# Designs tried in a protein design run: designed miniproteins, single chains. Part 102

Each design is a single chain, and the fold is of that chain. pLDDT is the mean over its residues in the fold that is shown.

## One batch from the design tools (miniprotein)

Design m3397
Fold by ESMFold2-Fast:
Structure m3397 (fold): chain A 60 residues (1-60)
Amino acid sequence: MEYYRALEDVVGRSPLELSLRKGDILEVLARVGEHWLAARSLTTGERGFVPVSAVERVEV
């Protein structure tokens, strides 16, 4: 499984986008183009899209 961490607080702009707090860990479900990830928040369990620029990959 591939994990990312939120670098900053993110407010989802639509129901399809995840809202994140800095430090939240995400499980990546799919890459959607060059700018978006489909991910699940391990904090809330919610699924949605997140901008690649707002997260960093972590090793687990």
Scores: mean pLDDT 80

Design m3398
Fold by ESMFold2-Fast:
Structure m3398 (fold): chain A 159 residues (1-159)
Amino acid sequence: MTPELLEATHRDLDLALESTFATRPDLSEEEREDLRLLVEAVRLVAEGAPIEKLRELREKTKTPWAQATIETLIRLAELADSESDPLVAEAYRGYAGRVFLEVVNTLAQDRSLEAALRLAEELGEVVDAVAAGDLERLEEIRRNGLPAAQELAERLLER
């Protein structure tokens, strides 16, 4: 990733966080802190930071949906670090920002922490199916999953 593209990504994450706090004044201080920790987790994945730092952020998160989201980000980092093609590895790191935006959009639209948790878990299952080479599971999620998990599964099958 170029330095200019990394700075643009960081700015877009901060704007998404501020927009979420403006649209969701009902969020507890704990849920607001978990959203800040998720922005930091996406930055660490985009930078190719050590997975141990993502695990430390997961231990600091308190809400189930934020824990499930950071777990999906850890799996994306593990895929990126195991990948021999630098363009494929960079694209796995690029999905971290997408996972965050889909969870934040679900929190903004449905106001449901359960919907955000379910989405984070199903995005995790897409990443696990890629890691396993489970094309049957990817095709199942692509047909029957949540719209964001379907789109992620489709983009990962087209490679």
Scores: mean pLDDT 91

Design m3399
Fold by ESMFold2-Fast:
Structure m3399 (fold): chain A 60 residues (1-60)
Amino acid sequence: GPRIYRALVDFEARTPEELSFKKGELLEVLERPDELWWHGRSLVTGKEGWVPIEYVEEVK
């Protein structure tokens, strides 16, 4: 099933390819190509982009 992560802090995208999010925002992880950045979708805004994994935690 989809892997859901919660944002630990606010993050502001520096490029159009990155996803901005707020602390507590729920994100669906779409791709995990490495251990630094994953491609995700906000469940709040529906927007997609690259997410730094250090700023999110898995919802179990």
Scores: mean pLDDT 83

Design m3400
Fold by ESMFold2-Fast:
Structure m3400 (fold): chain A 98 residues (1-98)
Amino acid sequence: MEELGVQLLEAARAGDVERVRELLAQGADVNFQVSEELAKKFGLPESYIGMTPLHLAARTGHLEVVEVLLAAGADPDAKDVYGLTPADWARLNGHLEI
């Protein structure tokens, strides 16, 4: 399910609500978290290490994706490699309401 997890990360980053819903329906892990191994395998930035789909949606300000992920059981307290939660990224980028 690594491929589904990576696809969910990219859909969340892009704000593609319908794709997020499809991937979750296919069994993608809503709390999929980037490891160093996964970052190397899929060519993801080191800044993604520890990030979940909710981190990327919050960072990019895609509120509808944030709502869908939270409804699906996303952990709003998950911490990335910098110790930051999705809510922390939303505040840093001027986005409100996680």
Scores: mean pLDDT 80

Design m3401
Fold by ESMFold2-Fast:
Structure m3401 (fold): chain A 100 residues (1-100)
Amino acid sequence: MKEELGKKLMEAALNGDLEKVKELLAKGADVNYQNEETGATPLHIAASLNTSEKAVEIVKVLIANGADVNAKNKLGYTPLDLAKIHGNKEVEKVLEEALK
């Protein structure tokens, strides 16, 4: 079931596990999976990480696999909004370039 892969993709993004993110996407995980309670996508989670190089690379991999950069969670936040809130300046730049 795609929902199980989507949940695992969310956990991999939360853990900053770039290789697991790539593996799950290759297995057919829905890059735009939304958590039922929060409406968060894997891209929302990756954008909420610290400004580590892993967060930047995960964001880039998700975008390359068709992540919706305009998706809003249940609070009305886009991934870019979350990057700004969490001070992820490098992630913010990648998301701003993807919106051009």
Scores: mean pLDDT 82

Design m3402
Fold by ESMFold2-Fast:
Structure m3402 (fold): chain A 65 residues (1-65)
Amino acid sequence: MEAELAVAVEDFEALAPDELSFKKGDRLAILERLNPDWWLAKNLKTGEVGIVPASAVEVVGKIEV
């Protein structure tokens, strides 16, 4: 399955169980753009899946997952 590769531009701390925590520089696979502000992503370092704020990540390419 093709996904977008993104890199975290800032740290994010999850406030809800469905949200994904990450650190600046973490690589994320964007699985689905749920709305303009929140995307479903997988942290490629931890393997965890959750919702991330779109403003905290930069899409840099595509990746197979």
Scores: mean pLDDT 81

Design m3403
Fold by ESMFold2-Fast:
Structure m3403 (fold): chain A 62 residues (1-62)
Amino acid sequence: GPRLYRALVDYEAQTPDELSLKKGDIIEVLEVLPDGRLLARNLNTGEEGYIPASVLLDLEEV
């Protein structure tokens, strides 16, 4: 299924290629980069961009 995460904290994009998100937003991970960034889509806003992986929590039941 889709790689869905919940935003742990608010994050404001620092560059035009980054994604802004608010705590509790549902984020779909599109790509995992070797530098620790994710290419992601914010399903609450429809926007796409890069974010640090550390701002997300996994929504899979563990």
Scores: mean pLDDT 79

Design m3404
Fold by ESMFold2-Fast:
Structure m3404 (fold): chain A 79 residues (1-79)
Amino acid sequence: DGLEEGLGKPFKEIYELAKEIEEDPSKIEELRKKIEEILEKLKELLKRTVPKEKWKEMEEKLEEAKEYVKEAEKKAKEK
């Protein structure tokens, strides 16, 4: 589970920040910026820690995290 351990922390941070967006819509822009920084760090980490053949699968996980954040922002705006 080495790959899951190394990647788990940044993904957890993204989901925690998305939850904060849902709870406090006034922080959307600030938290989005932090999420973008984590996503960039994650992309760099993926290139270092996973073999090239797995990059597509990891990019799919990144897109899932981005979609989750987008849904959290949408949900916050609908309130």
Scores: mean pLDDT 74

Design m3405
Fold by ESMFold2-Fast:
Structure m3405 (fold): chain A 64 residues (1-64)
Amino acid sequence: MSKTELNAQLALAAYTGNVEKVKELIEKGADVNFKTADGLTPLDLAEKNGHKEVVEVLKKNGAK
């Protein structure tokens, strides 16, 4: 899986609130601070959609 694919999957997992998938993708080398084409980070997507547990996991893994 490419880094671009890992990052795209991380954004989707953050958007949907899939905590387990977020953890797996970070472990596989996804960039927690990447920005989508709209300039949003995985943290932004999780916060906007109210996924507090995903927000906590992302922050613990270096998301700003």
Scores: mean pLDDT 83

Design m3406
Fold by ESMFold2-Fast:
Structure m3406 (fold): chain A 74 residues (1-74)
Amino acid sequence: LTPEEIAEIRALFKKFDTKGNGVITKEELKKVLESLGFNPSDEEIEAIIKKYDKNGNGYIDYPEFLEYVKELRK
């Protein structure tokens, strides 16, 4: 990821982090990915959360989201 891509991803994450607590819900994650040009299924979103949600709370924080986006670019 380039610095420009990281800045864009951070801006989108903040836009959908309506609670301002540094995490996004499953529904917000889907909308962020759609804004980036992806069309993830609900099954794919659940798999992402299961893999990257290290706390088991059903939310994804920014570092977890950034790791997922890196995998999409491989």
Scores: mean pLDDT 73

Design m3407
Fold by ESMFold2-Fast:
Structure m3407 (fold): chain A 71 residues (1-71)
Amino acid sequence: DPAKERAKKLLEENAELVEELRKDPRFLSMAHEVAKASEEELPRYIEILEDESQDPLTRLAAAEGLARWKG
């Protein structure tokens, strides 16, 4: 799954920041929503992942959720 592989790479490249963000309720909430998203919602979260202008919390939360997505 190309989206999961890109998500995992982004998380690995930002591992220290991700550990800090996991203490933030906003990060955990968004990652949880993304992980439980329907297939129809996935393109929106992939766009967030690929958007370099997004804040790091939003991009990394999308990455965490996509990496955990059950598809």
Scores: mean pLDDT 82

Design m3408
Fold by ESMFold2-Fast:
Parts: sequence; structure tokens; C-alpha cells
Structure m3408 (fold): chain A 71 residues (1-71)
Amino acid sequence: KEAFSLFDKDGDGTISAAELGTLMRSLGQNPTDAELQDMIREVDADGNGTLDFPEFLTLMARKDLLQFMDD
């Protein structure tokens, strides 16, 4: 949740594909633009092209990345 807040530049509670890519890279991942778009589409039911915090957590769980978010 702390990491998500650092990437929400507009303060609207969403994360873009570019911000998601930066975060994934910081977690030791290196997804392509196509993979980032697929990830967003998997959890973005409204099709707005961004992730809110619950959608972000769902994505992390689906990619088994929640272990890197746990302090």
C-alpha cells in the first residue's frame, strides 16, 4: 500500500501502466508493455486502463508478488 501511494502522482488513487512497470521492475520483474496491458485488463473490469488499490492487490496476488509487499 505504501509503494502504491508513491506511484499515484495524480492523487486520484490509481496507477497507470507506466507506473505499474516501474513498480514491477523494483520487485525484480521486467514485464513488457503488452504484459502490463494484459495485467491491467485482467483486473480492470471498467476498462479505464488504470488500477485502483484493490485491483493492484489483486494483480500482485495473481502474479504471486504479495510476498514482496509484506514488511
Scores: mean pLDDT 65

Design m3409
Fold by ESMFold2-Fast:
Structure m3409 (fold): chain A 76 residues (1-76)
Amino acid sequence: LEELVRRLEAEALAELDAAARAGASREQLENLVEQYVSVLENELLNAGASEEEARKIAEEVRARLLAHLDALLAAA
């Protein structure tokens, strides 16, 4: 599960960075975060995580992605 989380979070961070550089709005970037969080939750469930574990991990990753987004937009 840890490697799956690491991989999907890295993919999300890379796409957020690319989208922000391309001039994506905050709303578009927030939508990307929600899309990746949904993908992560589904992948965790498919990997055998419980619904409670998948939701908790997804919430933690969502918070980290939103913090990254805030830092990214502040630097622009």
Scores: mean pLDDT 83

Design m3410
Fold by ESMFold2-Fast:
Structure m3410 (fold): chain A 77 residues (1-77)
Amino acid sequence: LDELFNLFDKDGDGVITGEEIKEVMAEKGITLSDEEIKAIIDEADKDGDGKIDREEFYEAAQNENAPIFHRLLMLLS
């Protein structure tokens, strides 16, 4: 999980933005729409700031009700 979080956290600021997700996925040859990015953020973002911190990332990875987020992780494996 730390390796995946660090893959998205390009700036090393401890949060993941929708722009960082879009960039990482584009590097893997996967184009995500703005709607898909928003859905990923909305599913993981518990505090509503439009960003995913390390705690939210770990919670989303363990949450069985985070199918969109889990699909994102599977696309990177």
Scores: mean pLDDT 75

Design m3411
Fold by ESMFold2-Fast:
Structure m3411 (fold): chain A 68 residues (1-68)
Amino acid sequence: MEALEAEFRGFDVDGDGTISAAELRLVLRGRGRDPTDEEVEAIIKKADKDGDGKIDFEEFLAYKGHSL
């Protein structure tokens, strides 16, 4: 859990407990990746169960814990 918690905190730039598509793209770019909008949307779509365009911590855990 500690690695997933640290990763989520790194993505949660606003500190509000959610990750937007824009924040996800910026974090991945900062990690040496340059994802397309399509790639970011695919990640959000897989993790975001509610379709609000954001990933909360529980959705992030479900995606990372069960989609590996």
Scores: mean pLDDT 66

Design m3412
Fold by ESMFold2-Fast:
Structure m3412 (fold): chain A 112 residues (1-112)
Amino acid sequence: SELDRRLAMAVFEGNLEEVQKLLEEGADVNARLFGSGLTPLHIAALLGHVEIVKLLLEKGADPYAQDNYFYATPLDYAKWALKNKDRFPDWVSEENLKEVIKLLEEYIKKKE
């Protein structure tokens, strides 16, 4: 949907306020991007958007969601980004990627 597309863009941009607004307007927190199957949580985790990761998890984001190409979870994406940090712009923080990894690992442990 248009709302789901806008949600993915807001997450990519790191715009917490817009993410919150779009979720309140009925955007699907688990919406999959056409082709890739990336969810908002995959994008937030890849880019180290700590506060957006927290918000998405609170709103029912699936931390076990797998994309269509690599069958990788949001946690896998955060770990890949940390290992390949040199391929990302300087605004993608190593410290934030480590915090995202910690949050996702702790959330997964609480569900088991």
Scores: mean pLDDT 86

Design m3413
Fold by ESMFold2-Fast:
Structure m3413 (fold): chain A 160 residues (1-160)
Amino acid sequence: AVEELERQARELRDRYEAEEISIEIADAVITIVKDPEKGREKLAEAFLEAAELARESRDAGELIVTYAGGIDGEIGKILRETLEKALKSESEEERKKIAEEGAKRATDAILAKSPEEQAELAKRAEAEREILRRRRDQLRAQYEAATAEYEALRAAQEAA
């Protein structure tokens, strides 16, 4: 019972962290439209954070890949391919290179779009970010509740 609650709390935490990183990826895409250099740096950082979380939780990593692919057809494909390569890499140096190259590819692809297409991409990324924020807030509430239940049962078991 206690071990099952601990597992559920960890799974909810990993899902919560996946939503947070996915929000950062969407925010980086929005930032590229307004400030390409800053957005590129943010995107590379988010890819590295995703790869680190995937080392601890494969399911969380796969969730980030899925959400990134949903942002846009062309840009979503670049994001997904970059994440898939970064998550499979066993070298920290290679992961950094993949993240930097992927962020550059996404930035170049966004900047190649017309101003109207860039505005549409930003609106789509903003819509996806709001969906992710709502999911994150729900997961946070569930994670906090599960953690409180786990801690209460652990305290009761130690007092017995």
Scores: mean pLDDT 86

Design m3414
Fold by ESMFold2-Fast:
Structure m3414 (fold): chain A 97 residues (1-97)
Amino acid sequence: VSVSDIVEALREDGVEISRSALLTGFRRAQELIPELTLRDYALLLAVDNGAKKAVEYLLKNGANVNAKDEFGRTPLDWAKLFGYEEIVKILEKYGAK
């Protein structure tokens, strides 16, 4: 899975993002969470944007379903907060707790 594949998955779901924007955002997030991978960052970003197809793509390609942001919130926490019921179901299918 390449940066280009992640960008394409996000853009297919209507997320307005470039490769440079994704990498810049990831670099900033990694300053707060050094262990955060690009796939985990992209998963959190996809959930934040309601990008259901991108969420499923990232989970299928090895993103940590229980990745935590700088506030200790998981993708499941964000999906529930935003009321993204279909994303909640996808995350639970991939082992979210």
Scores: mean pLDDT 83

Design m3415
Fold by ESMFold2-Fast:
Structure m3415 (fold): chain A 60 residues (1-60)
Amino acid sequence: GPGLYRAVKDYEAKSPIELSLKKGELVEVLQDIGDHYAVGKSLTTGEVGIIPKSVLEKVE
C-alpha cells in the first residue's frame, strides 16, 4: 500500500522504468502495481520509478 518504506537491501534497476536503491534508503510508495511491484519515489534522489516490493519494508 502507499506510504513510507525503507529499502532492506541494495537493488539495481533492470530497466529504465525501475528505481535503483541502496539499503536503508527511504522510499515513498505512491501506488501498488499488483502484488509484485510498486511505484515509489526515492527521498534521497527524488527519482520516481518501479520497485519490487520484496526489497521494501514499511516504516511505522
Scores: mean pLDDT 84

Design m3416
Fold by ESMFold2-Fast:
Structure m3416 (fold): chain A 56 residues (1-56)
Amino acid sequence: LGAHLAEMARRGKLDGVRRLLELGADVNAPGALQGARDNGHDEIVDLLLANGADPS
């Protein structure tokens, strides 16, 4: 799930990110928050942070 979460976040697939989080994907999966930030997907960044992603 974590690898899929990072891929969906990097690609800007908001619905995919939401579904994976509902399925129990680790919100702190490596590359998820960074991938969303690096690609300017602010809505995905906000979603990950709202679900407890570490902003550090």
Scores: mean pLDDT 79

Design m3417
Fold by ESMFold2-Fast:
Structure m3417 (fold): chain A 99 residues (1-99)
Amino acid sequence: SELDKELLKAARDGDVEKVKKLLAEGANVNAANESGATPLHLAALYGHKEIVEILLNTPGIDVNAANTSGKTALDAAKIGGHEEIIEILEKTPGFDANA
């Protein structure tokens, strides 16, 4: 949907207020782009800690979602070098280190 595309862009761009608004409007927290990247992947890759925390606290979040290359949000945080986000993801309930 258009809301899902806007959520993916807002997560990539670090727009906290727009992420909150789009989730409140019913955007899919697990929306995927053509590469299977979710808002959580994009926020983790680009180091947007506050957005990562918002997404992880959203009901129905799939913390273990893998993109078309088999990469998770944890992999994205490692690629981006974002230590605090790595720690947040590893401490998240339902996180699978082998996913």
Scores: mean pLDDT 87

Design m3418
Fold by ESMFold2-Fast:
Structure m3418 (fold): chain A 55 residues (1-55)
Amino acid sequence: RLYRALYDFKATRPDELSIKKGDVLRVTAPPEGPFWKAEVNGKTGLVPKFAVEPA
């Protein structure tokens, strides 16, 4: 499912994905707690679920 970034998020861990406000991302794995695995611009990583909304 496609989601839209609500704000800029800078990855601080190797498993996290940096996103910018307005980026459209695809959630690629089932949600696990407050972080979801997503893909943006060919990169995959964890993003905070509260930083995104359905696109």
Scores: mean pLDDT 74

Design m3419
Fold by ESMFold2-Fast:
Structure m3419 (fold): chain A 138 residues (1-138)
Amino acid sequence: SALDKELLRAAEEGDVEKVKELLEKGADVNARDAEGRTPLHLAAENGHVEVAELLIEKGADVNARDDVDGLTPLMLAIKSVKKEVIELLIKNGAATQFGGPGGLTAADFARMLGLDDLAEYIEKLEEKYKDKLTADLR
């Protein structure tokens, strides 16, 4: 719809006020563009933390895959080195082990891209949030 296209653009641009307005008007928080990218994919790739947080609060699928290479919002945030969005996504249940032969982790993905410092940061986030989740479940 026209609202869904505007939401995708507002998320890509980091326009928090416009994202909020469009969601209140009934735009689909999980709308997809021609490449299967959602508003959360676009916010994550561009490092728009406040937009990403708002989209998650409104029911965005943190594990949505695009139609290009099956990339998730977390994968796009890693490729773009958006540390604050990476933490937000992991905190909100983003999968840190990517499906497929070889069991690729988010940290492994960062290392494949030559981002060794980012990989260490991701491993610390995975430990931090797994420990909290494990304590809350015990």
Scores: mean pLDDT 85

Design m3420
Fold by ESMFold2-Fast:
Structure m3420 (fold): chain A 105 residues (1-105)
Amino acid sequence: MPRDSAGRTPLHWAAFMGDVELVRELLAQGADVNAKDSLGRTPLHLAAAAGELEVVELLVEAGADLSAKDNEGRTPEDLLAEVQSLSEAERARRRRQLLDSLPPD
């Protein structure tokens, strides 16, 4: 699948949605685990920000760079540490905010 207008790959979207099975399928098809979107975010950044711990573990096992910085200087580790302290409601709110942060076209 091609990149969208925000530079996101299918792996970015699958990681954000927490679709473990789709993440595994895309990685098996040679998806770039360290691909960056227009904001410098990798799939691991999106999974971490969304609090999708199973996807985070899967991406790390596939060779994702935990030290990769987005355009705001944040690493996936920074985002994951922040999200681990959040309630379910706050996690869901941040997930929606993150989705809205990427341009729709």
Scores: mean pLDDT 74

Design m3421
Fold by ESMFold2-Fast:
Structure m3421 (fold): chain A 150 residues (1-150)
Amino acid sequence: MINILLAGRSSSSGVGLLANELSKLAEEKGLDINVSIVLESDPQEVIDRKMLEADVIIVVFDVSDPSDLDVARRTIERVRELFREAKIERPPVIILAASSRSDEAAVSREEVERMAEELGVEAVFVNLSDRKSIEELFERIIKLIEEALK
């Protein structure tokens, strides 16, 4: 069983929709994948525990909300701190997922890619209104997991 954790500021970040669609794709492909979510409003103890149990952490933010990007940065920094403190030899795969539902983007692709490079994480862009975009994200996650197990 592979544990995928989606982290977002709130349900409006698309984390719930993305978790539901990724769970369906895992079931359709017969993959033993568990998908769970945490929101910024969840108790820190619950967030920390789920992060430590995760094989993959997908930090989801809405490109229309700059505050989501700031929360995403803090979330990635917290993951790194938790795994450093726990002295875990195999840290999770961390993915920064820039989510969109419309043509409105307050955060540029360049800003997302720069933050991902600074934090040493993979950046992906997902259109929550496009099933093909979600399928491409799923295939990217599987590829990153396979590469991490080499």
Scores: mean pLDDT 81

Design m3422
Fold by ESMFold2-Fast:
Structure m3422 (fold): chain A 62 residues (1-62)
Amino acid sequence: GKIIAEALEDYEAKTPDELSLKKGEEVLIEKVVDDYNVYATSLKTGKSGLVPKSKLKELKKL
């Protein structure tokens, strides 16, 4: 199933493919892209993009 995670800190997108997040914002992890990055959708904004795994804390598996 998919995973719900929380942003550990504010993250500013470095490229158009990345997702900007605020600390405490929850995301749905749609897909693991590589060892460092996931493709996620913000549950607050509905926007999707790449996020470094190091910026996220897993909360719940769906």
Scores: mean pLDDT 85

Design m3423
Fold by ESMFold2-Fast:
Structure m3423 (fold): chain A 60 residues (1-60)
Amino acid sequence: GLKVRAIEDYTAKKPDELSLKKGDILEILEIVDENYVLAKSLKTGKTGLVPKSVLEEIEL
């Protein structure tokens, strides 16, 4: 799937969200809406919702 990188730290605000550190690499599994994606952390293997605003696309 599409690879993305966290551009800032993010603390999950709901049980279905992922917490991230700046520089974490994730795989997008699904585009949920215009503000959120369902993603898998490549560091932890956990999946959850992440705001698009804290992510940048990368080619890996």
Scores: mean pLDDT 82

Design m3424
Fold by ESMFold2-Fast:
Structure m3424 (fold): chain A 99 residues (1-99)
Amino acid sequence: SELGKELLKAAREGKVEEVKELLEKGADVNVKNESGATPLHLAALYGHVEIVELLLETPGVDVNAVNNSGETALDAAKVGGHEEIIELLKKTPGIDLNA
């Protein structure tokens, strides 16, 4: 959907208020881009702590979603070197620590 594409872009660009508005409009929190990356993957890769927190609080978020390379949001945070996001994800109930 167009809302899904806008959500992926807002998550990648760190636009917290746009992410909030798009989720309120019913954008799919688990939408995937062409690489299979979700908003959570992109926010984690690019170090957007506030967006990661917002997505983790969204009902139905798949915290263990894998992209086309089998990588989780936790893997993306590690690639980006974002320690605060790594710790946030590790403390998330249901997270796969072995991904």
Scores: mean pLDDT 88

Design m3425
Fold by ESMFold2-Fast:
Structure m3425 (fold): chain A 70 residues (1-70)
Amino acid sequence: KEANFDKDGDGYISAAELRHVMTNLGEKLTDEEVDEMIREADIDGDGQINFGEFLTMMSRKNSGKAIVKM
């Protein structure tokens, strides 16, 4: 449905917003997995995630593997 979270990629997305997006995806990720991903994206631990970094992470997951860990 309607979703207006910083689509331009110029600002920040809060950890809460990112969690909402991941939860709405309905993938096999559990709440703990989502929290782990948020912690990894939240480098400073201040609850702010750069939208550009988030897009880069999603791009890497779509490069044939969920997360580069092979």
Scores: mean pLDDT 58

Design m3426
Fold by ESMFold2-Fast:
Parts: C-alpha cells; sequence; structure tokens
Structure m3426 (fold): chain A 62 residues (1-62)
C-alpha cells in the first residue's frame, strides 16, 4: 500500500493529477482510459481535478 503511494505521486507534491493516475493505472494495472476517468471522477470529491493521497488511499483500499 505504501509502495503504491510513491508510484502514484510521481511529482511528490502531495496531489495525484489525472495524468499521473492514468499513467499508473493504464500502464501498470491495465485499466482502460474510460475506467480511469470513472475512478478519478469518483475519487475527486472536491472537483478540482486533483486527488490527494487520502482520497486515493480510500479508493484503493475499498
Amino acid sequence: VEEEFKKFDTDGDGYISYEELKDYLVNEKGYSEAEVKVIFKAADTDGDGKIDLEEFKRMITR
């Protein structure tokens, strides 16, 4: 779980952008772009186009 956080937050800024999440899920986990869009939209509670590590952690551990 902790190893995954480092892979998703490639810039180390404490936020996961759509591009970072898409690159990880598509290239490493084999998700489609359509699936990533649904996942990202569900996790982006604030609607700001970014996911923090807490939002991401809740998404992947459910």
Scores: mean pLDDT 68

Design m3427
Fold by ESMFold2-Fast:
Formats: structure tokens, C-alpha cells, sequence
Structure m3427 (fold): chain A 87 residues (1-87)
């Protein structure tokens, strides 16, 4: 079962994550659709690995491989991180 962000999901953590994604992909933050798949955004395996390393460092979280496989897009990743931080 995939991790899905709630409808209308937004906030400072999603905004920060979009900045990290933009830095890795070399595109403006406003061109990042958080509901597009990572592949559709232009992520290859190496860039996705770099994204997870930057996210784990920036937010102080750990993302196991089995959880990563359930995260389809940037919005779902941001939602997962927020859920980890409030526990």
C-alpha cells in the first residue's frame, strides 16, 4: 500500500523539501509538482539516493528502504517526514 499525502497537503516542511528537490534537479521550486512521481520529475536512482541522504540529514529522520518503496512523490515524502517528527 502506498503512502499518500492528505488532499491539500502543504506547509513549511513541503516547501523546504521542494527547495531540496529543486537543488538536486537544477530546476526552479515553482516548477516542482509535489504530486508527480519521482521518475516524472526527472529523478534517476542516483538523484533519488542523494535526495534521501539530504532529507535524512536536513530533518534528522531515517527512511528505511521498505518505506521508501511506498513513497510515490514529493508530497508523500513530506507527509511521511512530518508524521515521524510529531511522534
Amino acid sequence: MQIVAPEGFSGPLLDKLKEIVGKILGIPVEKIDPNKSFDDLGFDPGKKKKLIEEVEKEFGVSIPLEVLNKIPNVAALAYYIEEQLKK
Scores: mean pLDDT 79

Design m3428
Fold by ESMFold2-Fast:
Structure m3428 (fold): chain A 60 residues (1-60)
Amino acid sequence: SELKIRILQLLASNPEGLSVAEISEKLGVSQATVSKHLKELEKEGLVVYDKKTKKYKLVE
């Protein structure tokens, strides 16, 4: 989906990671929609969630 590609591009530009709320704000989409896509990307091994910072990052 276009949103999935936009999330990956946004995370590539923010290597320190972004929270669901930050991604939602930057893309202008709901936190629920962002969270759903991030969970799919995490299952695909493209993103990882950092429990300490509560932020998502690209794998690598």
Scores: mean pLDDT 86

Design m3429
Fold by ESMFold2-Fast:
Structure m3429 (fold): chain A 62 residues (1-62)
Amino acid sequence: SREEEAFKRFDKDGDGVITAEELREYLTNVEGMNPTDAFVQRIIDHYDKDGDGVVDWEEFVA
């Protein structure tokens, strides 16, 4: 699915979770952005329903 392709683009090391560092790297190198730490953390927090500080596949599609 498109969601699976998007998740794999963020999950660069293939560990099955998206970290704040991976999201920042994606936004910087793929999207050409210079996101703040607060902006990146806000995106993680939006998807991170269980409070572990990372976004897994189930949280990403929820």
Scores: mean pLDDT 71

Design m3430
Fold by ESMFold2-Fast:
Structure m3430 (fold): chain A 93 residues (1-93)
Amino acid sequence: MEEKRKRARELIEEARSLAAEADRLYDEALREKDPEKRQQLVLEASRLEREAVDKLDEALELGKDDPELQKEARRLLRELMTRGSLHGRRLDS
């Protein structure tokens, strides 16, 4: 059980790092004047968000019996979904 909790925590931290990198790429895309480069940045950010979601899903399964880990992973998942929606709207603006 303890080993599963440690692994779940590591996955959550990896997901946070990926989410932060995706946010940076979205911010870079908002400043990018070349439409082709902007699209590449958005696609890369989207790929990192998907990887972060996959890691959070694994963390939720490993930490199934830990309410704190469940809460942490679900909070980050919600943040990722909210951030992705906001970045999409800004790129359309």
Scores: mean pLDDT 79

